# Designs tried in a protein design run: designed miniproteins, single chains, continued (4). Part 16

Each design is a single chain, and the fold is of that chain. pLDDT is the mean over its residues in the fold that is shown.

## One batch from the design tools (miniprotein)

Design m12562
Fold by ESMFold2-Fast:
Structure m12562 (fold): chain A 74 residues (1-74)
Amino acid sequence: SALEKFKEKMLEYLEVLEKMKELAKKGDLEAAKKLGEENKHLSEELAELAKEVKEEELEEIAKELEKELEEKKK
């Protein structure tokens, strides 16, 4: 379903951001930039998938992602 695809792509996007942060912390800004450019299409795909997901379902996903991001801070 569109909801499942959205969750999958959003998780991929968050993983890419995490890797970019790690590379930036190491001072490898070129690798971080390249990773971002290679995965720029993910934000476009997420925007398209969001059009097919109901507003209520998007709110639930946002709550789940907020919780997951909070856990990652630990």
Scores: mean pLDDT 74

Design m12563
Fold by ESMFold2-Fast:
Structure m12563 (fold): chain A 72 residues (1-72)
Amino acid sequence: MTPEQERALAAFARRLHAAGASPLQVTRAVNGIMEGKSIAEIARESGLSQATVSRAIREAAREAGLTPRELL
């Protein structure tokens, strides 16, 4: 992964934790991104809503200077 993608992934994890996600939910969601899964797949496997995952991806990507597509 690029340094920007690594930074975005760390921001994504922090944002999910701040939103009340459990450590297991955060781990599942992060693994989903690393495996190239869709937002719907990440939401299903982590037990989070698609809205929560989508918002966290957008905010994390923006924080790292990436588009959401570059993180996914």
Scores: mean pLDDT 85

Design m12564
Fold by ESMFold2-Fast:
Structure m12564 (fold): chain A 72 residues (1-72)
Amino acid sequence: MLSAEEVEAALEEARAAYESGKHGASVAASVARRMAADTGEEIEIDVERDSVEELLEKAEEAARRLLEKVAA
């Protein structure tokens, strides 16, 4: 399971790629998949169909769930 620090760092990387105007779909998807795998719960990630914004939102939700599990 990713630590809170690793989750925050991964999410920051995804946001930075998106905000920089680079087409961060692959970065956001990679971060979302990695975090989803560590949640132990189903998060539907479709890199081919999800927009960059949807991938970032899924990454943020996965990060939130991981941080809540660490805090609980």
Scores: mean pLDDT 65

Design m12565
Fold by ESMFold2-Fast:
Formats: sequence, C-alpha cells, structure tokens
Structure m12565 (fold): chain A 93 residues (1-93)
Amino acid sequence: MSKEELEEEVATAMVVLVAAVASATSKPLSQEELIEAARLAARQVLSEEQARIGAEAFARAAERKGADAEAVREEFLREAARVLPRKKAERAA
C-alpha cells in the first residue's frame, strides 16, 4: 500500500471529476457526451464514497442540461462498480 500512489491517484481523480463537471456546466453537452465524461471520471474513483459523490455531481449536471440524469447516474455507478473491486483488492493486499 503505497501512500504516494494513493495520494497521486486521489489528486488525479479529483482533477478529472472537477474538470468534467466544469466542462458539463460551461457548454451545451449532448447526453452521449455527458455519459462518456461520466464513464471517464468513474474510472478514476478510488472509493464507493467518491463514486457516490461523482454520480450525484454528474446527475445534477445532466439535469441542468436537460439530459437524462438517471441514465448518467446509473452509467457512472456501473462503471465505478467495475473499477472499484480491483482498486479495493489492490489496497487490501
């Protein structure tokens, strides 16, 4: 369990999430673009808590753009669920 690796991954995940949300709020984005951004951000999460926060943030951005907030939230959580078990196994070792 490298503290340096964890800190770098967390910083990267936070930057990606903030950048994706900022991009979604600053431009008219299609539902496909929002889903793709959500998937990319979800792959960077390191915890279920981060996944929950990210899914909520993307759902709110989608709602503001008139997109399907539920679809975006579900896709974020689905992608995070695929990545998180691998990250947890790595951290638990």
Scores: mean pLDDT 67

Design m12566
Fold by ESMFold2-Fast:
Structure m12566 (fold): chain A 78 residues (1-78)
Amino acid sequence: MELEEAKKELEELEKELKKLEKLIEERLRAGEKVPKEELEKMLELVEKAAEKLVVAEGVPEEVAQQMVEAARAFAEFA
């Protein structure tokens, strides 16, 4: 029961993350600087999604951590 709800919440988080990713991608493609607020929001969403992936999907913690690290690296170079 709880797992199914967590999976749905994860899907919603991924949709929000995709929307934000699209905005960041558009800015980078235009040669614009990405606002720190958008990068921080992206990192927050990735961290929440990573935690839910461990709980809901049984993803190894090291894999979830790699997702967060990748998002942080992207934010540093965006």
Scores: mean pLDDT 74

Design m12567
Fold by ESMFold2-Fast:
Structure m12567 (fold): chain A 66 residues (1-66)
Amino acid sequence: TIPSPEASKQFQDAAQQLFQAVRAGDTQAERQASQQLRQALLQSGFSEDDAQTTVRVIRDAARASA
């Protein structure tokens, strides 16, 4: 149930990149980071819906902080 260290690093890096890209208003970086986070979640056994929800929550949090 706990992600492997490798998967955990991928989630952390992708989530940080998405958060920073959204706060910076960099739409291209946001798009890339969103895709990376989605792929990392799917590779760890999350459903597409759960992955999309996670990406949305991070985007919304970043927008609220910007």
Scores: mean pLDDT 77

Design m12568
Fold by ESMFold2-Fast:
Structure m12568 (fold): chain A 76 residues (1-76)
Amino acid sequence: MVEEAARAMEEAGAEEVVRGLEGVVEMARRAEAAGNPAAPEVLRLAEEARRAAAAGDYEAAARLAAEATRLIEEAV
């Protein structure tokens, strides 16, 4: 019961992180096209967040995605 709920929540969390990363990557790609020097770092953080989510580390993925979002917002 509890284990089944935890696994479902992990899968739902991974989907939310991936969905959020799509928006961050979109913003970073626009910043890169505009020549923003922070864009490569944001793209790197987004890629690390995707790898963390793929490894099942949703906490690290969410943290990295939040950092990427913060950097792109401060850079733009």
Scores: mean pLDDT 72

Design m12569
Fold by ESMFold2-Fast:
Order: sequence, then C-alpha cells, then structure tokens
Structure m12569 (fold): chain A 72 residues (1-72)
Amino acid sequence: AAAEAERHLAKGREALKAGNYQEAIDHFERALALDPDNVEAHIGLAAAYNFAGKDEEAQKHAQRAAEVLRRR
C-alpha cells in the first residue's frame, strides 16, 4: 500500500513536470485513495488543480495538507 502510493506520487510529479495536469490529478488522487492523510498527495493535488485553473479545489487540498501537518 505505501509503496503503491509512493509510485503514484512519483508518476503524479512526472505528469506535473510535463504539464499534464489532468494526468497528475489522477495519479495524486490514486495516491490519496491508498493513503488518505498523505501530505505529498494533498500538496500535489493543490499544485495540479492550481495549474489547471481550479483554484477552489487547489485551496481545499492545500488546507487539508496543512491540517495533517499540524497533527504531526
């Protein structure tokens, strides 16, 4: 499960670097489905949604990442 989530995080980052924001969103969502409190997945989704022009969704995931970090 952890290794699977990490693989999707890596693919999400590659898609984000390539400008394939929809592909990045898909991979980060898959990582989040496997690990709901994964900070990197929430940060990745926030970035991907922001670059896709979806500011509301970006803000939602940025807030969730901050919330998880405060609990640590």
Scores: mean pLDDT 82

Design m12570
Fold by ESMFold2-Fast:
Structure m12570 (fold): chain A 69 residues (1-69)
Amino acid sequence: SDEERARRERALADERRAAGLSTDDPESRALGREIGEKLREIGEGLDKAIELRKKGASEEEAAEAARAK
């Protein structure tokens, strides 16, 4: 139920506070956005690398394509 889900969310929030983390910290939000953007870039690079490998490119060429924008 929604009530049980809310209890689990509170328990997780309490654990984060015990670890010195804040759910509403602007720093944490900024880091989350930065990580999300980096993961998006990695995903695009991986898609290019996979396509190149399917076309017979070497592992080195695929790795370079994954790192290149």
Scores: mean pLDDT 68

Design m12571
Fold by ESMFold2-Fast:
Structure m12571 (fold): chain A 55 residues (1-55)
Amino acid sequence: AEEAARAAREAARELGLPESLAEAIGGQTKDATLEGVPAEEAARLGREGARQAAA
């Protein structure tokens, strides 16, 4: 959960997204894990969301 959220936040920062958006993406990744999405899958979705937000 937390590790997946951290990975998503780091991806957002590497893409130059604002810290507030990086936190939002991390929060969504954690929420997905709490809803039953596996941590690895949640992290992958979070990174993809960060890439789409950066585009």
Scores: mean pLDDT 75

Design m12572
Fold by ESMFold2-Fast:
Structure m12572 (fold): chain A 74 residues (1-74)
Amino acid sequence: SLVEKLMEEMKKEIDKVIEEGKKKKLSKEEIWSKISLLIQEMVDRMQAAGVPREERVRLATEAANYGQKKIDEL
C-alpha cells in the first residue's frame, strides 16, 4: 500500500541519518534536527500527493517515535 511504502521509505531515510550521524559523531540534538527536517519534508510531500490528514499525522508520529527510539539507542 502507499502508506506502507511511505513509512518504509521514511524509516530507511531515518536509518541513513542515524548511521551518518554515528559516523560523524554528531550530537543527539544535531541528529534529531536532521530527522525532524526529514519528517517535515515527507509530510509536505504527502500533503502535495493528496494523502489524508489523518494518515499524514499517523505516519509522522510513527516516524518521530522510530527516530527517537533510534537516538535513545545511540
Scores: mean pLDDT 84

Design m12573
Fold by ESMFold2-Fast:
Structure m12573 (fold): chain A 80 residues (1-80)
Amino acid sequence: SPLAIAIAAALAGVGGVINGILAIVKNNLEYAVEGVRDGLTGVALGLAALALGADPKLALLGIAQGVAGLAVGLAALAVV
């Protein structure tokens, strides 16, 4: 369902943030790559949920968390 995709987007975005933070804390490039991947997945799923008619607030939250995960992952990639 579009709702399930929106929830999956939010979870992927959170995973991206966690992996990006772990990359910085552990100075580990692998976590930075995982953070970028999870953030991109969150954005892609959030956009798909929005296109499929999910609640715009939930879909936008998924996109926002995906963008946050991507940003933290990219920042980690730049500093490790």
Scores: mean pLDDT 81

Design m12574
Fold by ESMFold2-Fast:
Structure m12574 (fold): chain A 74 residues (1-74)
Amino acid sequence: AEEYLAKAEEALAAGDYETAIAYAEKAAQLSPPGSPLRARALGVRAMAALAAGDHERAEADFEQAAKETQLYRE
């Protein structure tokens, strides 16, 4: 899970937004609901979408990441 998140962050830094989204999606799927790891994966996917010009997708993913983070507070 964390390996895919690291690859997503690296791809985002390199400007490879499609690869960043793909790895972030995989990291999110392998992460437990409500975990900080899932929230981070969704955040990376949102940042990649924003950088690619998909502002509405980014907004939705940031909202989901916030919900995941809120569950962690329990």
Scores: mean pLDDT 76

Design m12575
Fold by ESMFold2-Fast:
Structure m12575 (fold): chain A 73 residues (1-73)
Amino acid sequence: GAMAAAQAAADEAFRESLKQHLYNELKKRGLLPESEEEADKLIEKRVDLSRWIADQLLAVGEEIEKELEERKK
């Protein structure tokens, strides 16, 4: 079935869009590292975290609420 391929393509497009958005925001705020290598690492970590949070919101809303509270510390 094409469903898994379509979902993978949508996820890839979303990830790429999120990377571009984060790059532009960090650049606008002067928070990008001078090294492209370090900038890529920072963006990749932020994208992975954002994707992880999105997955958790869909799967376990109660756990996400608890985790967001812990991040306030």
Scores: mean pLDDT 69

Design m12576
Fold by ESMFold2-Fast:
Structure m12576 (fold): chain A 85 residues (1-85)
Amino acid sequence: MKEDLDADKLIEGIEELVREASKADPQTAARLLVAAGIMAAALSYFGDKEAVKRGAERLREVSKELPPDLAAQVERIADILEKKA
C-alpha cells in the first residue's frame, strides 16, 4: 500500500533526523528534533499500528546512543508514537 510505504519512509526519516541531531550544535539539534516530532505526529496519524510500534522501538534503540538530554527528547517522541497508535 502507498500509505504503508510512506510510513516506513517516515520512520527512516525520523531516525535520521535524530542521529543528525546527536552530531549537531544545540540549536540545530533542537530544530531537527522538532522536525522529527512533526514526522512522528504524521506517522501516528497516517501509519498503521505496526508501523507506529516499529518507529517507537527504533527511536528507543537510537536514544541509547545519545547524550541524556537528547535521549530524553527522543523518548518523548517515541512516547507520542506509542500513545497515539
Scores: mean pLDDT 74

Design m12577
Fold by ESMFold2-Fast:
Structure m12577 (fold): chain A 66 residues (1-66)
Amino acid sequence: MERLRELLEKLAKFYGVSIETVEKQVERMMELSGVSREEVVKMLEEMEKEYEKRKEEIEKELKKHE
């Protein structure tokens, strides 16, 4: 539960939306796909690692425009 929330918080900050919005999206995904919260956490962890790498590259590009 806590790990999922932490991942949702990071996603919310990345997209500039509220945690509540992301929570609703995840709940909807679980209902539609029938996956467990544990499986969603696993998927989000994989995505977080990819976003971490991309975020560094994006930040470098954004800094160039500053």
Scores: mean pLDDT 71

Design m12578
Fold by ESMFold2-Fast:
Structure m12578 (fold): chain A 117 residues (1-117)
Amino acid sequence: MKLVEEKVREFRESVAELRASLDEARFREILAGLVAIGEAFLTLVEEGAAISSEARIEDGRGVLTVRFDVPARPAASGETVIEGPAPLVRAVHSIAELAALDPEAARRVIEELRSLL
């Protein structure tokens, strides 16, 4: 529970940083992308996938490696690398961790974002 609350906070803070640094149109594009990525992670977890993620953030930029083990679809198992500004990488990392730890909490933050579109 406490770790889930910390990840929800990290996600919200990262989204707030993105909102503060971007114009409204660009922020909405990023928001839609975060919703899509979050929904993809939830779908994988629903299919029984194990998701692990590791982020490295340096000089305001980050690299996130997300690993998927999808027993029902072995061809979908593998790694994806996401690079970008630190707040974007933190947001994607937080939602990946939430989807793995508490899919219901992840769904709630995704629905919260969707309400802003």
Scores: mean pLDDT 80

Design m12579
Fold by ESMFold2-Fast:
Structure m12579 (fold): chain A 69 residues (1-69)
Amino acid sequence: MKEEEALEYFVEALRRARELDLAGNWPEAQKVYRDALKKAEELLGPEKAREVFERASQRVADELNAANA
């Protein structure tokens, strides 16, 4: 379950970063993003980490689009 673990981790990290960004805590949000990327690269390698990150980003973006529609 390494891919699903990383996807879940990224989705939670992106949601947390989004909360911080909306609250005006941009530096903290950026830190969360960087930490999540580093962790995924350590677990999956850079290629797979990018793939999982893109999937997580897309899911969070879809949630935002649904909320704004």
Scores: mean pLDDT 75

Design m12580
Fold by ESMFold2-Fast:
Structure m12580 (fold): chain A 73 residues (1-73)
Amino acid sequence: MFDEEGLERERRVAEELNKERVLRYLDLVEEMHEAAKNKDAERVAELWEQMLALGDELSDEMAEVAKAIREEL
């Protein structure tokens, strides 16, 4: 599913390509991970909406992570 190493790798890529935007997206993914662990569907939905607004120009890989988080609800 989502993992620390995967997020760290994507963070390093973001630092070279689109630091501000991608790092914010990864921060949202981390927040969604915590919300999903707590089964807080409302919080996950709010964070997902923020990710959709930010993520249009990012790779599908980020969308897959968010999708996996939603499936854990």
Scores: mean pLDDT 66

Design m12581
Fold by ESMFold2-Fast:
Structure m12581 (fold): chain A 90 residues (1-90)
Amino acid sequence: GVLERARRVAEAAIAAAKTFLSKLSPEQAEKVNELIEELRRLLAQPDPDPRAILETVRKLADVLASSKDPGAQATAKVLEGYVEGVERAL
């Protein structure tokens, strides 16, 4: 269902963001870690709101998009595409 798709997007976002932590500024890395913990908090709920998950993934993608690293920027576009795909099913 939609929640399962949102969970998969969140898990992919966490994995991708961790890969780029060393390529981010200290301020961007701090923000990414905060958003990863928020996603983990949401995923730990028994019935989390898919909209809340997708909004947090979008915020994470925005931080990656603001990076000077081309790989982080490309990953942000992929994550935004996943968010839009799941939102069409809401």
Scores: mean pLDDT 88

Design m12582
Fold by ESMFold2-Fast:
Structure m12582 (fold): chain A 68 residues (1-68)
Amino acid sequence: MLSQAELDAVKRAAIDYLAEKKPTKNISGEELLEELLRWARERGDEELAALIEKYRAQLEEQKRKELE
């Protein structure tokens, strides 16, 4: 589980990404996380990349529980 600070870091990255890229189409949460991970890697932000991967893993576990 991500801490509040880790979750806030991911949210800040999402806001920054959307402000910079200004996508004109609806983007799914999964697509947004994939693009954020790519963007973080392009910037050399290894801590952010690790947080995004951790968050993606958590979402996959939650999806599994919702299907039960």
Scores: mean pLDDT 74

Design m12583
Fold by ESMFold2-Fast:
Structure m12583 (fold): chain A 73 residues (1-73)
Amino acid sequence: MEKKVEELKKEAEEHLEKAKKYIEEGKFDEAYAELEKALEKARELEKLGYKELALEIEIEVGVLALEAAVKKV
């Protein structure tokens, strides 16, 4: 179980990194797609009982989504 949790965490982190780079490039649609993928990984972690780890990912998604919205306007 721990190994699957670590894999989901790494996948979420990869999607967050891609979203961050897309935001830097002004590719907001691609950034939002990557943020949604990170949220899916957080949802899987929550289903496995790792609610705090899922919340940490959700907070990072929220911060990046806000950053993208501010840079768009």
Scores: mean pLDDT 83

Design m12584
Fold by ESMFold2-Fast:
Structure m12584 (fold): chain A 55 residues (1-55)
Amino acid sequence: GEYVKKINELIGEILRIIGEIFDLELEGGSEEKIKELEKKKKEKLEELEKLEKEL
């Protein structure tokens, strides 16, 4: 139960970050902000992979 909720939350966060990166790239936004979001996305993906191994 608890792992499924955390996985769903992480997936939602990752998808949101991907959307924000995509929008910023299309709009010609801040490269610094894009890099920060990509780092955050990578960290969330690594956390998701660790949780999947426990299911």
Scores: mean pLDDT 80

Design m12585
Fold by ESMFold2-Fast:
Structure m12585 (fold): chain A 56 residues (1-56)
Amino acid sequence: SANELAAQLLEKYAGADAEKVREMLAAGASPREIGEALGIDPAVVSNAIRAGELLA
């Protein structure tokens, strides 16, 4: 899924917890909310979500 691919991209390139990213995306969290929770730039989160949508 697009959400799974976004989680894997954030794990690989930003060192994010893929499970936590998956949970937050499933809950409908915004890129800003995910970035704030994980200490990642929201633009990086947005780019990973977009890439997941394009590649899934």
Scores: mean pLDDT 82

Design m12586
Fold by ESMFold2-Fast:
Structure m12586 (fold): chain A 60 residues (1-60)
Amino acid sequence: SKLDQARELARRVAQTVVRLKGSPEAQESAIRSLRDHLRSQGLSDEEIEEIVKEVRRILE
C-alpha cells in the first residue's frame, strides 16, 4: 500500500536524520523533503504528520 511504502521511506529517512544530530538545519531539511515527497505520493496531511512525528520520536 502507499502507507507501507511511506513507512519504509520514513524508516530510511530516520536513519539518515539520526546521523545528522550535529546539524539541526540538515535534519529539518530532510524532514521537509520527506513531507514534500509523501504529499506527492498522495498521502493526507494527517498521515504525513503522523509519519513525521514517528521520525521525530526516533531522534529523541
Scores: mean pLDDT 77

Design m12587
Fold by ESMFold2-Fast:
Structure m12587 (fold): chain A 70 residues (1-70)
Amino acid sequence: LTEEQEKEVYAALAEIYLYLARQALKDGNFEEAIRMAEKAISLAEKAGDKQTVEDARRILEEARRGLEKS
């Protein structure tokens, strides 16, 4: 893979983990949402995808608040 193709793979994986984090958050599974959001952040950072990093961080913060109130 070229560096560009490698970033595309990381971006696609980040979107998958972001989707999983959103689903876990909707289900009230805050621990799972935290795990998936952290993976999404790591992969999105490798991809240089700032928007996905920000979206995943918002989910992480929401999940942490949910866990604290549980």
Scores: mean pLDDT 86

Design m12588
Fold by ESMFold2-Fast:
Structure m12588 (fold): chain A 66 residues (1-66)
Amino acid sequence: MKYRLTFTGDVRKEIGTVLRLLGEEGVEVTPDGPNSYLVTYTGPEEAAEALVEELKAEPFIEVEEV
């Protein structure tokens, strides 16, 4: 699955989230803008869905399926 993440406001939370995603196996992160990233999930579907739900719960992250 492929998602666009757009971060608003806190740069520390942005960096922390991106570093967490880069540490996940089967996750590929590509910069798409100054505060925007394309995230591709190639690992287990259940783990990918859990991560997406966590990201959607954050008010400083906009999650869009691409």
Scores: mean pLDDT 76

Design m12589
Fold by ESMFold2-Fast:
Structure m12589 (fold): chain A 94 residues (1-94)
Amino acid sequence: GLSELSVPYSRADLEELAARTAAGDAAAGAALGIAAVVAQIAGDNEMAGYAYALLGKAYAERGDLEAARRWAERARELGATEEAEEVLRYVEER
C-alpha cells in the first residue's frame, strides 16, 4: 500500500532544503514542497508536518508572510503543532 513507500529525504536533508529556501533558492523550496507532499501521500504525517513547518519558516525568513502562514497551517493539520505555532508567532511579530 501507500504506507510502504519510502520518503527519499532525511530530516537533515529537509533542514538543508529549508536553509537554502530561506536564502532565496526557489529550486530548494520546490524540492522541500515535493518532499512534504510525498511524505503525506506515503502516510508519514510526522515527516510531512515537519517539512511543511520548515517550508513555512523558510518563507517567513524570506518575508513571504502569506506563504509562511499557509504552510504553517498545513503543518498544524498534520500534528506539527509546536513547529507551526513557532512560524505563526514569527509572522504575527511582523
Scores: mean pLDDT 79

Design m12590
Fold by ESMFold2-Fast:
Structure m12590 (fold): chain A 67 residues (1-67)
Amino acid sequence: MTGQELVDEIVERVLRGEITPEEAGKELSRLYKEGKVTPEQVAQAVLRLARAGLTREQINTILTSIE
């Protein structure tokens, strides 16, 4: 599975309500620390979630959970 496929799965799980924004941020952080995804792929995942209609508060929760 590519890093892009891993971030796409997390994005889909958030959009389906299967995980919270905080859980998504923690999973993205874990994948990044494991070397499975790049910082660019993490940034693109967050951008896709924002474009899909997540609120500013939800996006901020993801970003603070990654760091």
Scores: mean pLDDT 82

Design m12591
Fold by ESMFold2-Fast:
Structure m12591 (fold): chain A 58 residues (1-58)
Amino acid sequence: SEEEILERIKKMAEEMKNATPEERQKLGDEINKLAEKLTPEQQKEVREIFEKALEEIS
């Protein structure tokens, strides 16, 4: 379901906080692929989660 995909994306975003630059690229790519299966509204939520995770790293 879309909800399960969204939960997976949230976990992957958390993993990015402690990942190497190479691992972050791979996680980001996988998040983007999963997000394509979501509704436009959920895709906006994913972008917000992803941006917050990246800001915490930077």
Scores: mean pLDDT 77

Design m12592
Fold by ESMFold2-Fast:
Structure m12592 (fold): chain A 81 residues (1-81)
Amino acid sequence: MKERIERIIEEAERIIEEMMELLKQITDPQNILKAIGLILRSIGLLLDMRRAKEKGDLEEAERKLEEIRRLLEELKEILEK
């Protein structure tokens, strides 16, 4: 169980890395602040996933990963023309 949750956490870390890369493409100061907020929320969810790993709660880890994926989509919307 913990090995499966660790793989989910590694996927979340890769998504956050993608979000950091997308942040470099944002020029508007208000959109930069919004993007930083989304990244900070994603880091908070990653910490929740670390707690889920300690408890062996796969379902919570998966729910938090889906939330991080939603935050990535919000960030991509900021980059839409």
Scores: mean pLDDT 84

Design m12593
Fold by ESMFold2-Fast:
Structure m12593 (fold): chain A 73 residues (1-73)
Amino acid sequence: LYAKVAEAVAKAAKENGLDEAAEYFQKSADYFKQGDFEKGYEYMQKGEKEIKEKGTEEQKKAIAKAVQEVGKA
């Protein structure tokens, strides 16, 4: 579950031009897949901070919608 959400965020971030955030969320997903929840969460926090500092309101909304769609499945 956590890995799938992180992958969805990474994809949405990359599609919206937030390459640094996408890299952090991809690393987060990889760590969650390995069962390393501590590092997975650490990289997720770094990616979230990057989105908050560099993302526009429109980019943030697009990413939030992508996460909600994954959560419905």
Scores: mean pLDDT 79

Design m12594
Fold by ESMFold2-Fast:
Parts: C-alpha cells; structure tokens; sequence
Structure m12594 (fold): chain A 65 residues (1-65)
C-alpha cells in the first residue's frame, strides 16, 4: 500500500532527525568523547535518510503504475 510506504518513509526521516539532535547533545555533554558519538549519530542519520528516500521512490513508482 502506497500510504504505508509513505508513512514508513516519514518514520525513517524522524529517526534521522533524532540522531542529528543526539549528535548535538553529545557535543555539549562530553566534548572529547562526544566527537566519536557525533560521527556515529551523523552516519546513522544519513542511513535513515537514504532509507526514507528509497521508500518514497517505491511509493511514487506504485502511484505511476
């Protein structure tokens, strides 16, 4: 179902946003060790953004069919 794919894409987009916020908090809480956490959270955010884009593309293809 197209709507389900779009909903899941939005969920992944939210996870990406949450990870970006966690990266900023890590910088503030522990500057030295927070740098590693920042890198990890940014990579995770990028992964979820890619997943959201993939699901949106699938929904668009189904609408076009």
Amino acid sequence: EIEALRRQAEEYAKLAADNKENAEKAKESDPQFGKAAVATNQETADYYEAKAAELRAKAEALEAA
Scores: mean pLDDT 77

Design m12595
Fold by ESMFold2-Fast:
Structure m12595 (fold): chain A 61 residues (1-61)
Amino acid sequence: SAPSKEQQKEYFSNLDPNEDGVFDEAGRQRVLEFQAKFGLPVDGVADRRTLNAMRGEPVVF
């Protein structure tokens, strides 16, 4: 079961506040925070492998 949609949208909305397809470093950090906070395998976001590579977090036990 995934987290509530409102929380997902909140993180995605903050990712691109102007909605012009440009992400600031703060937006990227929010994606990482979202992933780490919920500990999800990423649902409709960047692939777990991609996020893990970007952050260097351990994934897959």
Scores: mean pLDDT 48

Design m12596
Fold by ESMFold2-Fast:
Structure m12596 (fold): chain A 80 residues (1-80)
Amino acid sequence: SVEEEARRIVLEALDKAIELVTDPNLRQALEIDRARVPEMTPEAALEQLKRWIQVAKDLGLDEVRKIFEEARKRIEELLA
């Protein structure tokens, strides 16, 4: 289903981001969002990815930003 695929995409992105972040506070925030994925609609997942893209931009985390931008694109294509 679209919902299952969107949740899979956002879980993959969060797992990759968690592996790359060294800041324990940022990692904790990502882990909290990961725990909330089973409750996310595809629309909520897109909104959350957009917020994480902005956070990654503000912090200069280019690889994390790319991960979330790719996930956002995949979900947008899924919803088109």
Scores: mean pLDDT 87

Design m12597
Fold by ESMFold2-Fast:
Structure m12597 (fold): chain A 64 residues (1-64)
Amino acid sequence: MEEKLKEVEELAKKAIEEAKKTLDEKSLQRVEKAAKNGVEAARKGVEEGNETLVLVAYHEIKKL
């Protein structure tokens, strides 16, 4: 699960970088908030041993 958390963090970083290139300030703020929420959910999943929560967070971030 630690590896999956790291993947979620990297995807969140990539999503924000791409959003900065293509989106307006308001849309960028939405992506940043979604990315932050996804990373927090994945961290909680690792802390609780909830593999499903980590996997859901991964897929939600990947959609950004």
Scores: mean pLDDT 79

Design m12598
Fold by ESMFold2-Fast:
Structure m12598 (fold): chain A 95 residues (1-95)
Amino acid sequence: MSRKELLLRAIALALRAIGLRIDAEKLLEEAKKKGNKEAEKLAEEAIKLAEEALRLAMEALRETDDDKMKELLEQAEKLLEEAEEKLRKAKEILE
C-alpha cells in the first residue's frame, strides 16, 4: 500500500467517523424523546466508538511509519464497524 493510499484511507475513515458521530447524536436525541434507555445506551456507545476512531485516524495522519499508520487505520475501521452495528441495533429498537 502506498503512502498516498494510506493518506486517502485515513481521510476517508475520519469523514466516516464524523458522519457516524452525527448520526449517533441524532439517534440519542430520538431515544431520549421516546424514553428508551437501551437505545440511549447503544447511541452513547456508538458516539464513543466514533470519537475514538476519529482520534486514531487523525493520529495516523501524523504517523511517519507506514506499517504503524496501517495498524492505526485497521483499528479505526474496526471501531467504526462496531459503531455502525450499535447504531443499527438502536434504530431497530426505536422502529
Scores: mean pLDDT 88

Design m12599
Fold by ESMFold2-Fast:
Structure m12599 (fold): chain A 97 residues (1-97)
Amino acid sequence: MEELKEEVLRNTKKAIEAEKKGDKKSAHLYELKAMMTAFNLGAIAGSESEEKFEEATKELIERLKKELGEDAEKYIEPVRNSLEFGKGAGKLNRKYE
C-alpha cells in the first residue's frame, strides 16, 4: 500500500505543477491518475478491514497536506471520494466471492 500512497502524492504534485504553468490538460490528467490510484488503494485497504481503510485514508490525506501544502486542498476531496468508492467496490467483491 505504501507504493500506492507515493503514486497518489506524485500525481497530485504533478497536477499542481501543471496548473501553476497554465497546463490545464496535464493538470486534469494527473488529477485523474491520482484519483484512479486512490480508488485502488481504497479497494485494497477496504477489503482488509475498516480500520486499515481509515488508517490509510488519514495517513494519505495528512501527507498530501503536509508535503504539498495549501495547493493540495482542492485535490483532497476528489482523492477522498475515490478512496471511499474503492472501499465500496472492495467490500462488495469480498461479500460475493
Scores: mean pLDDT 83

